# Designed miniproteins, single chains, continued (4): the designs that were tried, part 47

Each design is a single chain, and the fold is of that chain. pLDDT is the mean over its residues in the fold that is shown.

## One batch from the design tools (miniprotein)

Design m13727
Fold by ESMFold2-Fast:
Order: structure tokens, then C-alpha cells, then sequence
Structure m13727 (fold): chain A 72 residues (1-72)
């Protein structure tokens, strides 16, 4: 595993964990939960892309997941 691959997987994992916390929050709106679900999906796709060696696609997916998570 390359350093960049590990860093992308780590960032994706942090986003997935953070978004999953929103899904367990009873005060979160349905819109916030939908954004959290989408962030988790993109983070998981980023990990898959990184493992396949497509680091450019992995970076794009991580950035998209991060933007959705930051909008929560």
C-alpha cells in the first residue's frame, strides 16, 4: 500500500465514522441523515478506488464526501 493510498483510506474512514454518528443522532433532521448516508457511500467508493490503484478517482470521491460532510 502506498502512503497516498493509506492517507486517502484514512480520510475516507474518518468521514464515514463522522457521518455515521449523525445517523445515530435523534435530533438530526432527515435531510442531514440523507447527506450523511451519501457521504458514507462516497467515502466507501473512495476506499474501493484507492485499493484499485485509481488514486485520482479516490481523491475526487474523498473531496466530494468531505464537502457533503462539511455541509452537515
Amino acid sequence: MSKEELELETEAGVIEIGAAVILTDPSASEEEKELARRAIELARKAVEAAREGDLEKARELVEEARKLYESL
Scores: mean pLDDT 82

Design m13728
Fold by ESMFold2-Fast:
Structure m13728 (fold): chain A 60 residues (1-60)
Amino acid sequence: MPSEAEVRAVVAKVADQLAATLSREELDRALVELQRLVAEYRRTGDYEAFLERLEALLAR
């Protein structure tokens, strides 16, 4: 189970990768989805569910 600091680092890295590859419009939508996913993880602490949703978002 990763620490909160590790989760924050993963989120920052994903956001950075999205910013490097997506247009501004696509990035804005992706960041909104990422924020919802992070908020749910923060409420539940469910890292497994967090990763599943992140993979689904990225595989879209």
Scores: mean pLDDT 75

Design m13729
Fold by ESMFold2-Fast:
Structure m13729 (fold): chain A 88 residues (1-88)
Amino acid sequence: SLAELLLALGRILARLALDRAEDPAAAVGGILAGLGDGLDAALRGPAAGLAAALAGIALAVAGLAAGDAVLAARGAGTAIGAAAGLLA
């Protein structure tokens, strides 16, 4: 399903963000904040959850491209949280 694909992609992006983070604790904090944001969006409805998952993927890719691992981690967390909420 699309939600399963978005969850898998979010996990890959989260791992890349953690691997590139100079401060892994800050990156983990970014993931946790993103998870909350994504889950909140999914609870508002499937359209909001899908939009949050896609925005999270875009933010994670932009963060990785910019060398901002914490921003990438937050984006990845948002995608994971939203996709997991859509699967619940």
Scores: mean pLDDT 87

Design m13730
Fold by ESMFold2-Fast:
Structure m13730 (fold): chain A 57 residues (1-57)
Amino acid sequence: SKKELLEKLYKAAEELAEDKSPSTREIAEAAGISVRTLYSYFKNKYELADALVLYKV
């Protein structure tokens, strides 16, 4: 599901942020998905970024 995917992406971003500020590609790779796959769930990079911010709050 989209929520399950967001949870994995958020966790991956949080883990990577321990060392550095991760890119979208790095977050997708750490979550075990391709950038193409994550964009199939989000219409564009802005929608993805917004969803991650809303998930955090």
Scores: mean pLDDT 69

Design m13731
Fold by ESMFold2-Fast:
Structure m13731 (fold): chain A 109 residues (1-109)
Amino acid sequence: SKEEELDLLHRVISRVVQAVLEGKPVDEIVAEVRKILKEHSNFSDERIDIVVRVFKAFAEALKKLTPEERQQAVTLVSRALVEMVDSTLENARKIAEELIKKLQEMLEK
């Protein structure tokens, strides 16, 4: 269900934040996210690829952001994932691209 998928994505956000704080490398975090989505979501492989790309950018950003900026990044990712869950694959890619751009802009301030 959509509610179960959103709940799963919020748990994945929390898991990624924890993994970054534990000092895990981005590639390990990305592999774990892909595994969780494959095992616990009804997403297509194409949708998993889009969502995994978002979580990779999120993990990379979190490693360089201050604690205050990490909360802003969590809010941005959470809002974007809510929009992506019910979108077409084409719109999900556009949402992901815009989110990744915003996360990269946070690193340049």
Scores: mean pLDDT 86

Design m13733
Fold by ESMFold2-Fast:
Structure m13733 (fold): chain A 56 residues (1-56)
Amino acid sequence: GSAEAEEAGRRAAAALARHGFSPEEAEAAGRLIADTASAAEARALADELEAAEGGA
């Protein structure tokens, strides 16, 4: 994936881990996002996951 998608996937993984997913599940999900989503889609998913944690 692009560097932007990789960064967004990493952000999504961090958000999932904070939401209560295991580190392995969070890493797998972040990697899947980075590999399959466009940079814009990956960023949108990361933003949604961060918002779901109340990311104020």
Scores: mean pLDDT 77

Design m13734
Fold by ESMFold2-Fast:
Parts: sequence; C-alpha cells; structure tokens
Structure m13734 (fold): chain A 65 residues (1-65)
Amino acid sequence: SELLRRALELVRKGDEHAAKGNLDEAIKYYEEALQELERTPESDEVAQLKGYIEKKIADLKAKKA
C-alpha cells in the first residue's frame, strides 16, 4: 500500500530524529505516521505499527517531563 509506505517512511524519520535527541521533531513525525495509518486498510502489520508508534510517543513524552 502507498499509504503504508508513507507511514513507514515517517516512522523512519521519527526514529532518526529520536536517535539524534530531536524529541519534538520525532514526536511530530510519529504523529503524522499515525494519521497516515488511520487512512490505511486494517491489517496485522498496521496494528503492530500503530502499537509501536504509540509506545515511542509515550516514551519520548516521558523523557521531556
């Protein structure tokens, strides 16, 4: 799916920014990836990716508190 490919690219960018300590940018990319996944047909891969992203966002927000 083109939408899934876009979501995966956004996750990759989020992971890259997180690794560099750019927490706000990482969260923005992860949130954009979730928006793309809301438009993607449901599948086990989509469900697993949503869970991964949500946990990454929670971890990064905790690091900022």
Scores: mean pLDDT 84

Design m13735
Fold by ESMFold2-Fast:
Structure m13735 (fold): chain A 85 residues (1-85)
Amino acid sequence: AAQADYQELLLLMSEGGKLVYKAQQAVRDGDFEEAQKYVEKAEEIVEELRKKVETGSVSEEAKQAALNAAKIIEKQVEDIKKKIE
């Protein structure tokens, strides 16, 4: 259980960063519709990260890393939203 929860946190953190990168690239390309889709997916990843921290059986250090990643993704998402709205 703990190992699976930890692997899920690592995957979610990686996917969140990847989605933010794709959204930023879409903004650079002027594709605000595609940027919005990646932003929405990144917001879903943030919700999943927070849920896994609350329900998962991982170390306090892993929980803190996941929460920090969620906060960074949220800030980057808000910055992207300001450019497309």
Scores: mean pLDDT 84

Design m13736
Fold by ESMFold2-Fast:
Structure m13736 (fold): chain A 58 residues (1-58)
Amino acid sequence: GPEELVEEGEKLGVLGVILINEGRTEEGRAYLEKAAELHEKAGDLEGAKKVREALEKL
């Protein structure tokens, strides 16, 4: 359900940030994009916004 989608989005968001910090920017970007999509699908607009703001700073 939506709760599981938010949890998966948070996990992918964390992985995306780790990859970016390791210099794997394109891989991290892909994980953050998927995280934003999962938050949006769950109706978590605030979570999606935070992830998209992180993407805009890359």
Scores: mean pLDDT 85

Design m13737
Fold by ESMFold2-Fast:
Structure m13737 (fold): chain A 66 residues (1-66)
Amino acid sequence: MEAEVEEVRRRMREAAENPVSDEELLELAKRLAELMLRQAEEAGKGEEVKPLLEKELAEVEALVAA
């Protein structure tokens, strides 16, 4: 789990240094949200974290679609 989260964070840092498309950033954001949700579920916090991640992801999707 943590190694996968660090891999996604590494890709996001690379994208910041080498700008990628909004669509690619959205895919990275979705992947990170999935990993964070799984980590929260393992900690027994999935129900608390899921709506927050869904809200943030929806806001990012709206920005990309605009």
Scores: mean pLDDT 71

Design m13738
Fold by ESMFold2-Fast:
Structure m13738 (fold): chain A 77 residues (1-77)
Amino acid sequence: SEAEEYLKKAIEALKQGKYEEALKYAEKAIELGKDDLFLQALAYFTRGAALYALGKTEEAKKYYEKGKELVQEYLKS
């Protein structure tokens, strides 16, 4: 899916240290993967990792917590 392609691009950008690019791609994956809890969780974790790398620690924590909530919701379904 298009959401999966954006998540893949976000992870690749993160691996390359392209943190601002990773943020943008992860945000697109979140927007497009609205009905996929597991994909959304991965996108939230990826965005959180990029935020942490940019020194935005408090914002990163918020994204990690949202990712954990989505994983718990997925496991209940």
Scores: mean pLDDT 87

Design m13739
Fold by ESMFold2-Fast:
Structure m13739 (fold): chain A 63 residues (1-63)
Amino acid sequence: SDSLIEELAKKLGISKEKARKLLEGAATLIQEFGEEVALQYLMKVGGLSEEEARFVVELAKKM
């Protein structure tokens, strides 16, 4: 949803388009591989902090 995208964009200081793609990607990873794999991917490949990665996962679960 637009509200989740805007919340993530503000939290990470990124554009709404980047936030949308990040949330959609995270939701797909959670669906296919589970939350722990999504969290590790966001940190190791995405370069996010643990706090940022956990925030993305929680928002993606609401999509």
Scores: mean pLDDT 85

Design m13740
Fold by ESMFold2-Fast:
Structure m13740 (fold): chain A 59 residues (1-59)
Amino acid sequence: SPEELIKKAREAEEKGDFAKAVAYYRKANTPEGRVLYDRILKKHPENREKIEAEAKKLL
């Protein structure tokens, strides 16, 4: 479910696994999820492409 994916994303984010967090937020495919992964990417602009590429490989 989208709610379970958002929960998994938050757990990954708390552990500092931003690629995994972004992957789960994207998989949830909700407006909330999009806001949350955009927040991660904005906080790590120099690593944005790397985070997005790793997230795409995870799911």
Scores: mean pLDDT 79

Design m13741
Fold by ESMFold2-Fast:
Structure m13741 (fold): chain A 119 residues (1-119)
Amino acid sequence: DEEAEKLVKEAEEALKAGDVEKAEKYLEEAIRLNPNHPRLPELKAKLLYAKGDYEEAAELYKELADLNPNNAETWTNLGEVLYKLGKYEEALEYYKKALELDPNNEEAKKNLKKVEEKL
């Protein structure tokens, strides 16, 4: 579905730009057109994080990590959410998991150092 795919891309670009309201509108329309689009769960988790709904974002990222444990980005994002929740030891473990999967992940390396400074 080209229309749903365009809306998913628009929502991702809005999130990158920090426009949470615009991202939410595009996400809602994408769900209406194709509720089974494979990128929707990750986009929803990113939107929850951007809105500050960290507990809900953490639960969704944990579910995504269980479904695709080889996706380094999911582990990195889960670590970021746990860092926001002050769960530094858990964040550390998930950043280590991301780096085991992708040793050149600059975001995970940066965030690993940041969380180690809190411990």
Scores: mean pLDDT 87

Design m13742
Fold by ESMFold2-Fast:
Structure m13742 (fold): chain A 81 residues (1-81)
Amino acid sequence: MERYRRRLEEARARGDRRLAAGYLVALALELARAGRLEEAVRALEEAIAIDPSYPSAAQAEEARRALEAGDAEAAVRHLVK
């Protein structure tokens, strides 16, 4: 998890929005696995907001809905599709 936070900061410093969105999705996956559902939702919302055209945006949105329903396992399944 901390590894993804470091890489996210590096991507933000370089202005690479697509890479930053990718690391936010990876961070959300780790947060969901750790049971930190509200933080996982926030990370997915930030990823979608950065680049709605990001290839995994639809999967991130579906995972966000699952997390809001309290279903971390469904969210993980959506993110690994």
Scores: mean pLDDT 72

Design m13743
Fold by ESMFold2-Fast:
Structure m13743 (fold): chain A 64 residues (1-64)
Amino acid sequence: SKEELIEEAERLAREAVRLYLEGRYEEAADMLFKAAELYEKAGDFESAKRMRRGAEQLLELAKQ
């Protein structure tokens, strides 16, 4: 269901926050890209866009 997709996306976004706090930026970005795919599949394009933007920013941090 859409609700199940959103719930899984929210779980992945929470995992990304945890990884970010540990300095694991590439892994955090991967979780956000996965969350974006689930939000998009659920029809939540705004959340998907926000997740992808966050992931790209984390990948830039990883390059430092």
Scores: mean pLDDT 90

Design m13744
Fold by ESMFold2-Fast:
Structure m13744 (fold): chain A 61 residues (1-61)
Amino acid sequence: MKLREKAIELAREAAKAFLAGDYATASRLLREAFALLSSIPGVSPAEAAAELVREVSKALK
């Protein structure tokens, strides 16, 4: 499975946890998603952060 797709799944699960009031789980899942995106060759930390913000924002709507 591609790391980017796995990170997006984790970001969506983090958004669900946040909506449920489970901020500890949301924070953990976001850190895991960021770590996966940042491990992809050619992806900068800023690009990883921007991708996570977009995916979480979509899930919260």
Scores: mean pLDDT 79

Design m13745
Fold by ESMFold2-Fast:
Structure m13745 (fold): chain A 63 residues (1-63)
Amino acid sequence: LAGQVAEVLVPSPQLSPDEVALLPGDRVEILEEVDETHVLVRSLATGREGIVPKSTLRVLGAA
């Protein structure tokens, strides 16, 4: 998963300091896996980083 680009499937408002606000259709780069269910991503639109659930993303391929 790290080093791959994913598409956001579910809107993610920033609810905590470790999260990032995302809209469906946004592209993110997966930076690392935080745990079994969460990844650290970087928004390609804004450059912001944050932790999101893996289930909210569709992996597209290598970044």
Scores: mean pLDDT 73

Design m13746
Fold by ESMFold2-Fast:
Structure m13746 (fold): chain A 61 residues (1-61)
Amino acid sequence: SLEEEKEKILKEIEELKKKGVPMDEIERAALQRIAEFERKTKDSEATDELLKAVSEYFKKL
């Protein structure tokens, strides 16, 4: 579901951040996950919601 993918992406961001991965690489990884979700679901509305949620999360880091 959208919520499961969101939680999965946010958890991955937190794990990469704790490992000291550069923010630009973390952002690229998150965007790849979102692109994979779009390819799998072909749901542009759900993909836009994921992009918005992830972008807002990065702004608060």
Scores: mean pLDDT 80

Design m13747
Fold by ESMFold2-Fast:
Structure m13747 (fold): chain A 89 residues (1-89)
Amino acid sequence: AMKDYMEALEAMRKKKYEEALKLLEKVAKSDNKFLQMLAYRNMGEVYKKLKKYEEAIEYYEKAIEIARELNMPQLVKILEKKLEEIKKE
């Protein structure tokens, strides 16, 4: 899971978004809630860069739900701001 996450970040940096999504889907299947949240957050970022705003919203909302489960209120606020920015598109 962590290795797949690091590879996904590298793919995102190189703008290989299809590869990044495949790797993030693997990370999202992890038993680790924090890694699941990171995967959904980054899937939202990828879909936003692809101008697929409806998918971006869906994945940010999934990340927000897990961030709430993990009691990470600062991260919830950051993700909610990202969601509001996308909804203006």
Scores: mean pLDDT 85

Design m13748
Fold by ESMFold2-Fast:
Structure m13748 (fold): chain A 95 residues (1-95)
Amino acid sequence: MEKAKEIEEILKKALELAINGEDPSAEEDELFKLYVELKRNGDEELEVAEKAYSILVELLIKPPVITTAEYHKANFEKTEEERKKLAKEKLKELE
């Protein structure tokens, strides 16, 4: 599935950035755009995008411009160490 692969590539980049202590805000923006397109089209791959977005939001240092249910759940209070640990674990699952 080409869309699922594109979502995975964005998530992998976000995970790599988080491991390096960087904010994956650009990757969040890109994945959210895909999520909106999939939702508009009623695409079956929407669930893949929702799961990836949920993980990516937990890696953000800065809150996203829009507040989502996923952001409220993952939100703040994650230390750099916790974000790096999560990112390493998720990247290992994708490899």
Scores: mean pLDDT 72

Design m13749
Fold by ESMFold2-Fast:
Structure m13749 (fold): chain A 66 residues (1-66)
Amino acid sequence: MEKLEKAKEILKELIKERGKKSKTELSEEEIEKKVQEIIEEHLKVVSAEELLELAELHKKAVEEGK
């Protein structure tokens, strides 16, 4: 549960940053919906722990690219 919540927060930040860069700033509701869809799809094939690792890796890639 704890790790899933942390992954969710990281994914929210990533989606917010992408929205700001593309000038397609999504509402908080739209961001939450996108995050839930991503989590539900991933949890069908990976654990919450693996999802957190993927989210952290993605965040690092975005930070290094900027």
Scores: mean pLDDT 73

Design m13750
Fold by ESMFold2-Fast:
Structure m13750 (fold): chain A 62 residues (1-62)
Amino acid sequence: EKVKEAIGKAMEAYKQYADALIQRRRLEAEGGSQEEIDRWTQLANEYRALADKYKAEAEKLK
């Protein structure tokens, strides 16, 4: 059960990471502001780190 919870959190963080990458890519393609691109890049990095953390937790709880 704890493993499933950790996997669920990792998947949610990966979803947020993917969504942030999509938004960044859209802004880059549309000529969005560098400030907004940097913000989405920062968010993507934060969600990726969070996803990796929960993935490691799930593997540890095996």
Scores: mean pLDDT 81

Design m13751
Fold by ESMFold2-Fast:
Structure m13751 (fold): chain A 93 residues (1-93)
Amino acid sequence: SSAIKALEAKYQEMKARGVPDSVIEQELLKLSKSEEERKYVLDLFVDEGVRAIERGVEQTILKQLEDQLKKAKKAKDEKKVKELEKEIEELKK
């Protein structure tokens, strides 16, 4: 639809100007006059939200592994230290 294409064009323009995603979402929702247009905007930002959650989960796992590594080093568990260092290295690639 022409209205959805206008929302997409506005999104790309604001994204190119470096406007934060939360501000873009709010502005596009204000411009949405139908449920289909609103759903289009929400679906556009659900994908971005999922990617942000995935990045947050990876950072949480990394922190947990680093905390476990500190405990293993204090316990002088050389086998566990080597395993955790390998997991952390592979997660950073």
Scores: mean pLDDT 77

Design m13752
Fold by ESMFold2-Fast:
Structure m13752 (fold): chain A 85 residues (1-85)
Amino acid sequence: MGEELIRQGEEWVEEAARYAKEAKELGDEESAKRLEELARQARAYLDMLKHNVDVGNLEGAREAAEQAKEWAEEAKRLAEEVKEK
């Protein structure tokens, strides 16, 4: 369980960070800053997920994973908007 959640969380964080880089390349500085913030939030919850897995707190791990996913999904939505611009 924990290993799979961590793998998913790492993918979400990498995806969010990639969107921030793409926005910078498109010249959308405001969206790039917003995407960097969303990536940082996803990363913070990934770190919390790893900690909860290590100490055996399954409920905390699940909650952290859900939050990491939510922040990454918000980054994806913003990235899709930037690409249409």
Scores: mean pLDDT 79

Design m13753
Fold by ESMFold2-Fast:
Structure m13753 (fold): chain A 57 residues (1-57)
Amino acid sequence: MREKLAEELREAAEESERAAEELEEEAKRTGDPLLEVNALFLRLTSESSRYLAEKLA
């Protein structure tokens, strides 16, 4: 059971990191600091999800 949750958290982390990279690119293109802030939140979410995945395994 914990193994499945850890795997789902790893997948969520990868997806959030990918989304963060896309938002960072858009922020550079548009110069919108709100997009940079959103990218930062997605990166933090990715890091937290990875950390929880390791603790649940």
Scores: mean pLDDT 80

Design m13754
Fold by ESMFold2-Fast:
Structure m13754 (fold): chain A 88 residues (1-88)
Amino acid sequence: MSALELFILGGVLLKEGKYEEAIELFEEALKLDPSLAADVYTYIGEAYLKMGKYEEAIEYYEKALKLDPSNERAKKNLEEAKKKLAEK
């Protein structure tokens, strides 16, 4: 499979609630094509957020924003993850 095919399949698994499997495919996509890093980190962050792993979600959204500071999805989700972590 190509990096793009792995990334797309990871997105499908994420929508199906298969978060750990989605993360594995996103990591493989990044291994094959590092240019996908900003999008991959955003989606790995979303998987961790949906799993309730807020500290990990924050880490990946910060990595995504370091590569693309204009990513509104990563920015909004980072604020949500920080809010959820603070409610702990």
Scores: mean pLDDT 86

Design m13755
Fold by ESMFold2-Fast:
Structure m13755 (fold): chain A 120 residues (1-120)
Amino acid sequence: APAVAEFEVDYPHTPAANEAAGLAATPVVRAIEAAEAAGAGPDEVAVHIVRLAAALARGVVAAGEEVTVRLRFRVPLSEEALAEIEAIIRELVAEAAGKATIEIESADPAAQARLEAAAA
């Protein structure tokens, strides 16, 4: 069986953040299922879900709420996928002005350190 990335979105425990988390979880799950059904590999799925999560997180920040995005990658990602994810994280952090917290969990310690540096 091909390796697949796992993604988790967790928002702060407020009514607005819980509603945003529900919206984020539903489109993220649908996007993963659609990409996998189309034969997308783990790299393509990982980049796609991070991009979608960042867009949804921007919506939460625009509403005046703080957001936490937890990104979990249980499979190794290519250098190209890591570079795209790093860019998305840096853009989100710059736009959120301290209202977005990004938590990284990666099976690759070097990838985790790289993405954590982008999230700081």
Scores: mean pLDDT 66

Design m13756
Fold by ESMFold2-Fast:
Structure m13756 (fold): chain A 56 residues (1-56)
Amino acid sequence: SASERERIRANIEAALAEGRRNRDVVTVRVALHEARKEGLPELAREAEALLAELEK
């Protein structure tokens, strides 16, 4: 089984994929908050880039 950190990462990645698929800014903002809270800077950066894309 995956470690707790790997599980958290996978959940945030899934939320980002859902937000991109549905063009859902709220889902992406939640994923950004969780990435920052969990200390996952690469996922936070991906979420910020996606928000910039969706809000154009």
Scores: mean pLDDT 83

Design m13757
Fold by ESMFold2-Fast:
Structure m13757 (fold): chain A 72 residues (1-72)
Amino acid sequence: DLKVTVKVEEKKGKTSTTVTVTVTIEAAGRKETVTATVTLDLNGNPTAEGEANAAAAEAAAKAAYEKLKALA
């Protein structure tokens, strides 16, 4: 079985909102965890730093998923 758990935490600051996304992928007794932090401005728009962090997290999650899928 393949299990994907997503946890989203939002922290509002004075100049930005920080969103932390933790993705846990479990298959056949194997577990991979990917954590990504995305920074948004006060209007909810992604920052350049947040956009880069989101892209890196997406690539890592995809790699972990493919690895676990091959083992399941």
Scores: mean pLDDT 69

Design m13759
Fold by ESMFold2-Fast:
Structure m13759 (fold): chain A 80 residues (1-80)
Amino acid sequence: SPLLEELHRLVNEASKKLDKAKTIEEVQKIREEFNKRAEPLLERIDAEASGREGVIARMLYLATLGEFFAKELILKKKEE
């Protein structure tokens, strides 16, 4: 699926940036950029792709949001 492949590319880009992030501000900026690109793509997947691909896309998106949350928690612990 071309739409799922594009979502995987966005996730890989975000993950690479997140690995290098050293501050909560950097993590928030990466998440905002990811969401701006991923949210319209998810809407297109829901409209144009199979129900199974829609579920896979949502699971991938939620897992990626979890990675942002985990990174923010790790960095917050460092500040406290």
Scores: mean pLDDT 85

Design m13760
Fold by ESMFold2-Fast:
Structure m13760 (fold): chain A 68 residues (1-68)
Amino acid sequence: SLEDLKELAERVLKTVERYFSPEFIAELRKRVDEILEKLEKGELTFEQAVNELARAVQEIADRERAAA
């Protein structure tokens, strides 16, 4: 559900905010908002939204690693 994805996203953001720079956290929050909006509009299934969230985290983690 939309609420389940919101809860999952908040848990992910809470976890990674200790390891990512503030700029990358801000970008991840923006990506999360876009995914939630698409799920709410029915443009993504719940499974697709979870996969997009995982991909967004991985992309930002890769860029954080490259910046170090």
Scores: mean pLDDT 81

Design m13761
Fold by ESMFold2-Fast:
Structure m13761 (fold): chain A 56 residues (1-56)
Amino acid sequence: MKKEKAEKLIEEAREYARRGDGKGVIEAINELNKISPDYGVEGSKAVTEVVNEKQG
């Protein structure tokens, strides 16, 4: 079930972004892109939202 794996990776990417773990973020986004480019975009957007919240 590809959607469940993608959702888990998106949450992991958010958690890595909250910790400031750039390597973890990159690895999670790369895994999302392997599932589908659309999930990679969604994960990148989620990370950007977390980073913007941390800076605001």
Scores: mean pLDDT 79

Design m13762
Fold by ESMFold2-Fast:
Order: structure tokens, then C-alpha cells, then sequence
Structure m13762 (fold): chain A 80 residues (1-80)
């Protein structure tokens, strides 16, 4: 029923956030490689710090959603 539907919705949201995190981690890796050949290290560092912030925000949201799924799974177990 409804708990299984909520779980599916949260799992899909986590999957979308994990994909975004992977994309940002790939961009971070590319920017870190650019630092090796960059003429403007300060500018590249600024971009890196912004990406790290975005990745950390996504990690926090993913953890919160995983905790919600855990609660739903416990409720499903109680109903079985």
C-alpha cells in the first residue's frame, strides 16, 4: 500500500540526488586536475569550494532521506 509507495518515491529521490552528487564529484575531479596547469589558482579554488559545498549539501539530504526510508521499512515490518 501507501507505505510501499512512499518508500518508492524516496528511493527515486535518493537515486536522483546520488546521480547529481556523482556529476558534481566528476566536475570536482576535473577542476582539481585543472589546478595542476592553472594560471589563476585562486579562481579555480573558488570553484572547487563551491562544488564541495554543493556535494556536502547533497550528502546531507541523501542521509536524511535514507533515515526516512529506514522508518518506513520498520513500519512495513510491523504491518507484515
Amino acid sequence: GKLEEEKKKLEKEIEELEKKKEELEEKLKELMEKLKTSEDVAKEIGRILRLIGEILDLEKKIEELKEEIKKIEEEIKKLG
Scores: mean pLDDT 83

Design m13763
Fold by ESMFold2-Fast:
Structure m13763 (fold): chain A 65 residues (1-65)
Amino acid sequence: MNSIARALVHDLMKHHGLTREQAIEIFELLKNGASPEELIEELKKYGVEISEELARNYIAAAQLS
């Protein structure tokens, strides 16, 4: 995993309480071209709510990975 991917996975775990496995699944979803709306819906399954702005930032970070 490159440093950006590692930072994104760590942020999901630390700030949103995801397990490492859940954070990696979200990262893979983003790498496969998920929209901000798809990311928000997927995170709700894990009990996590984020803003649309934060969702867009995560997608941008994943695209740089």
Scores: mean pLDDT 79

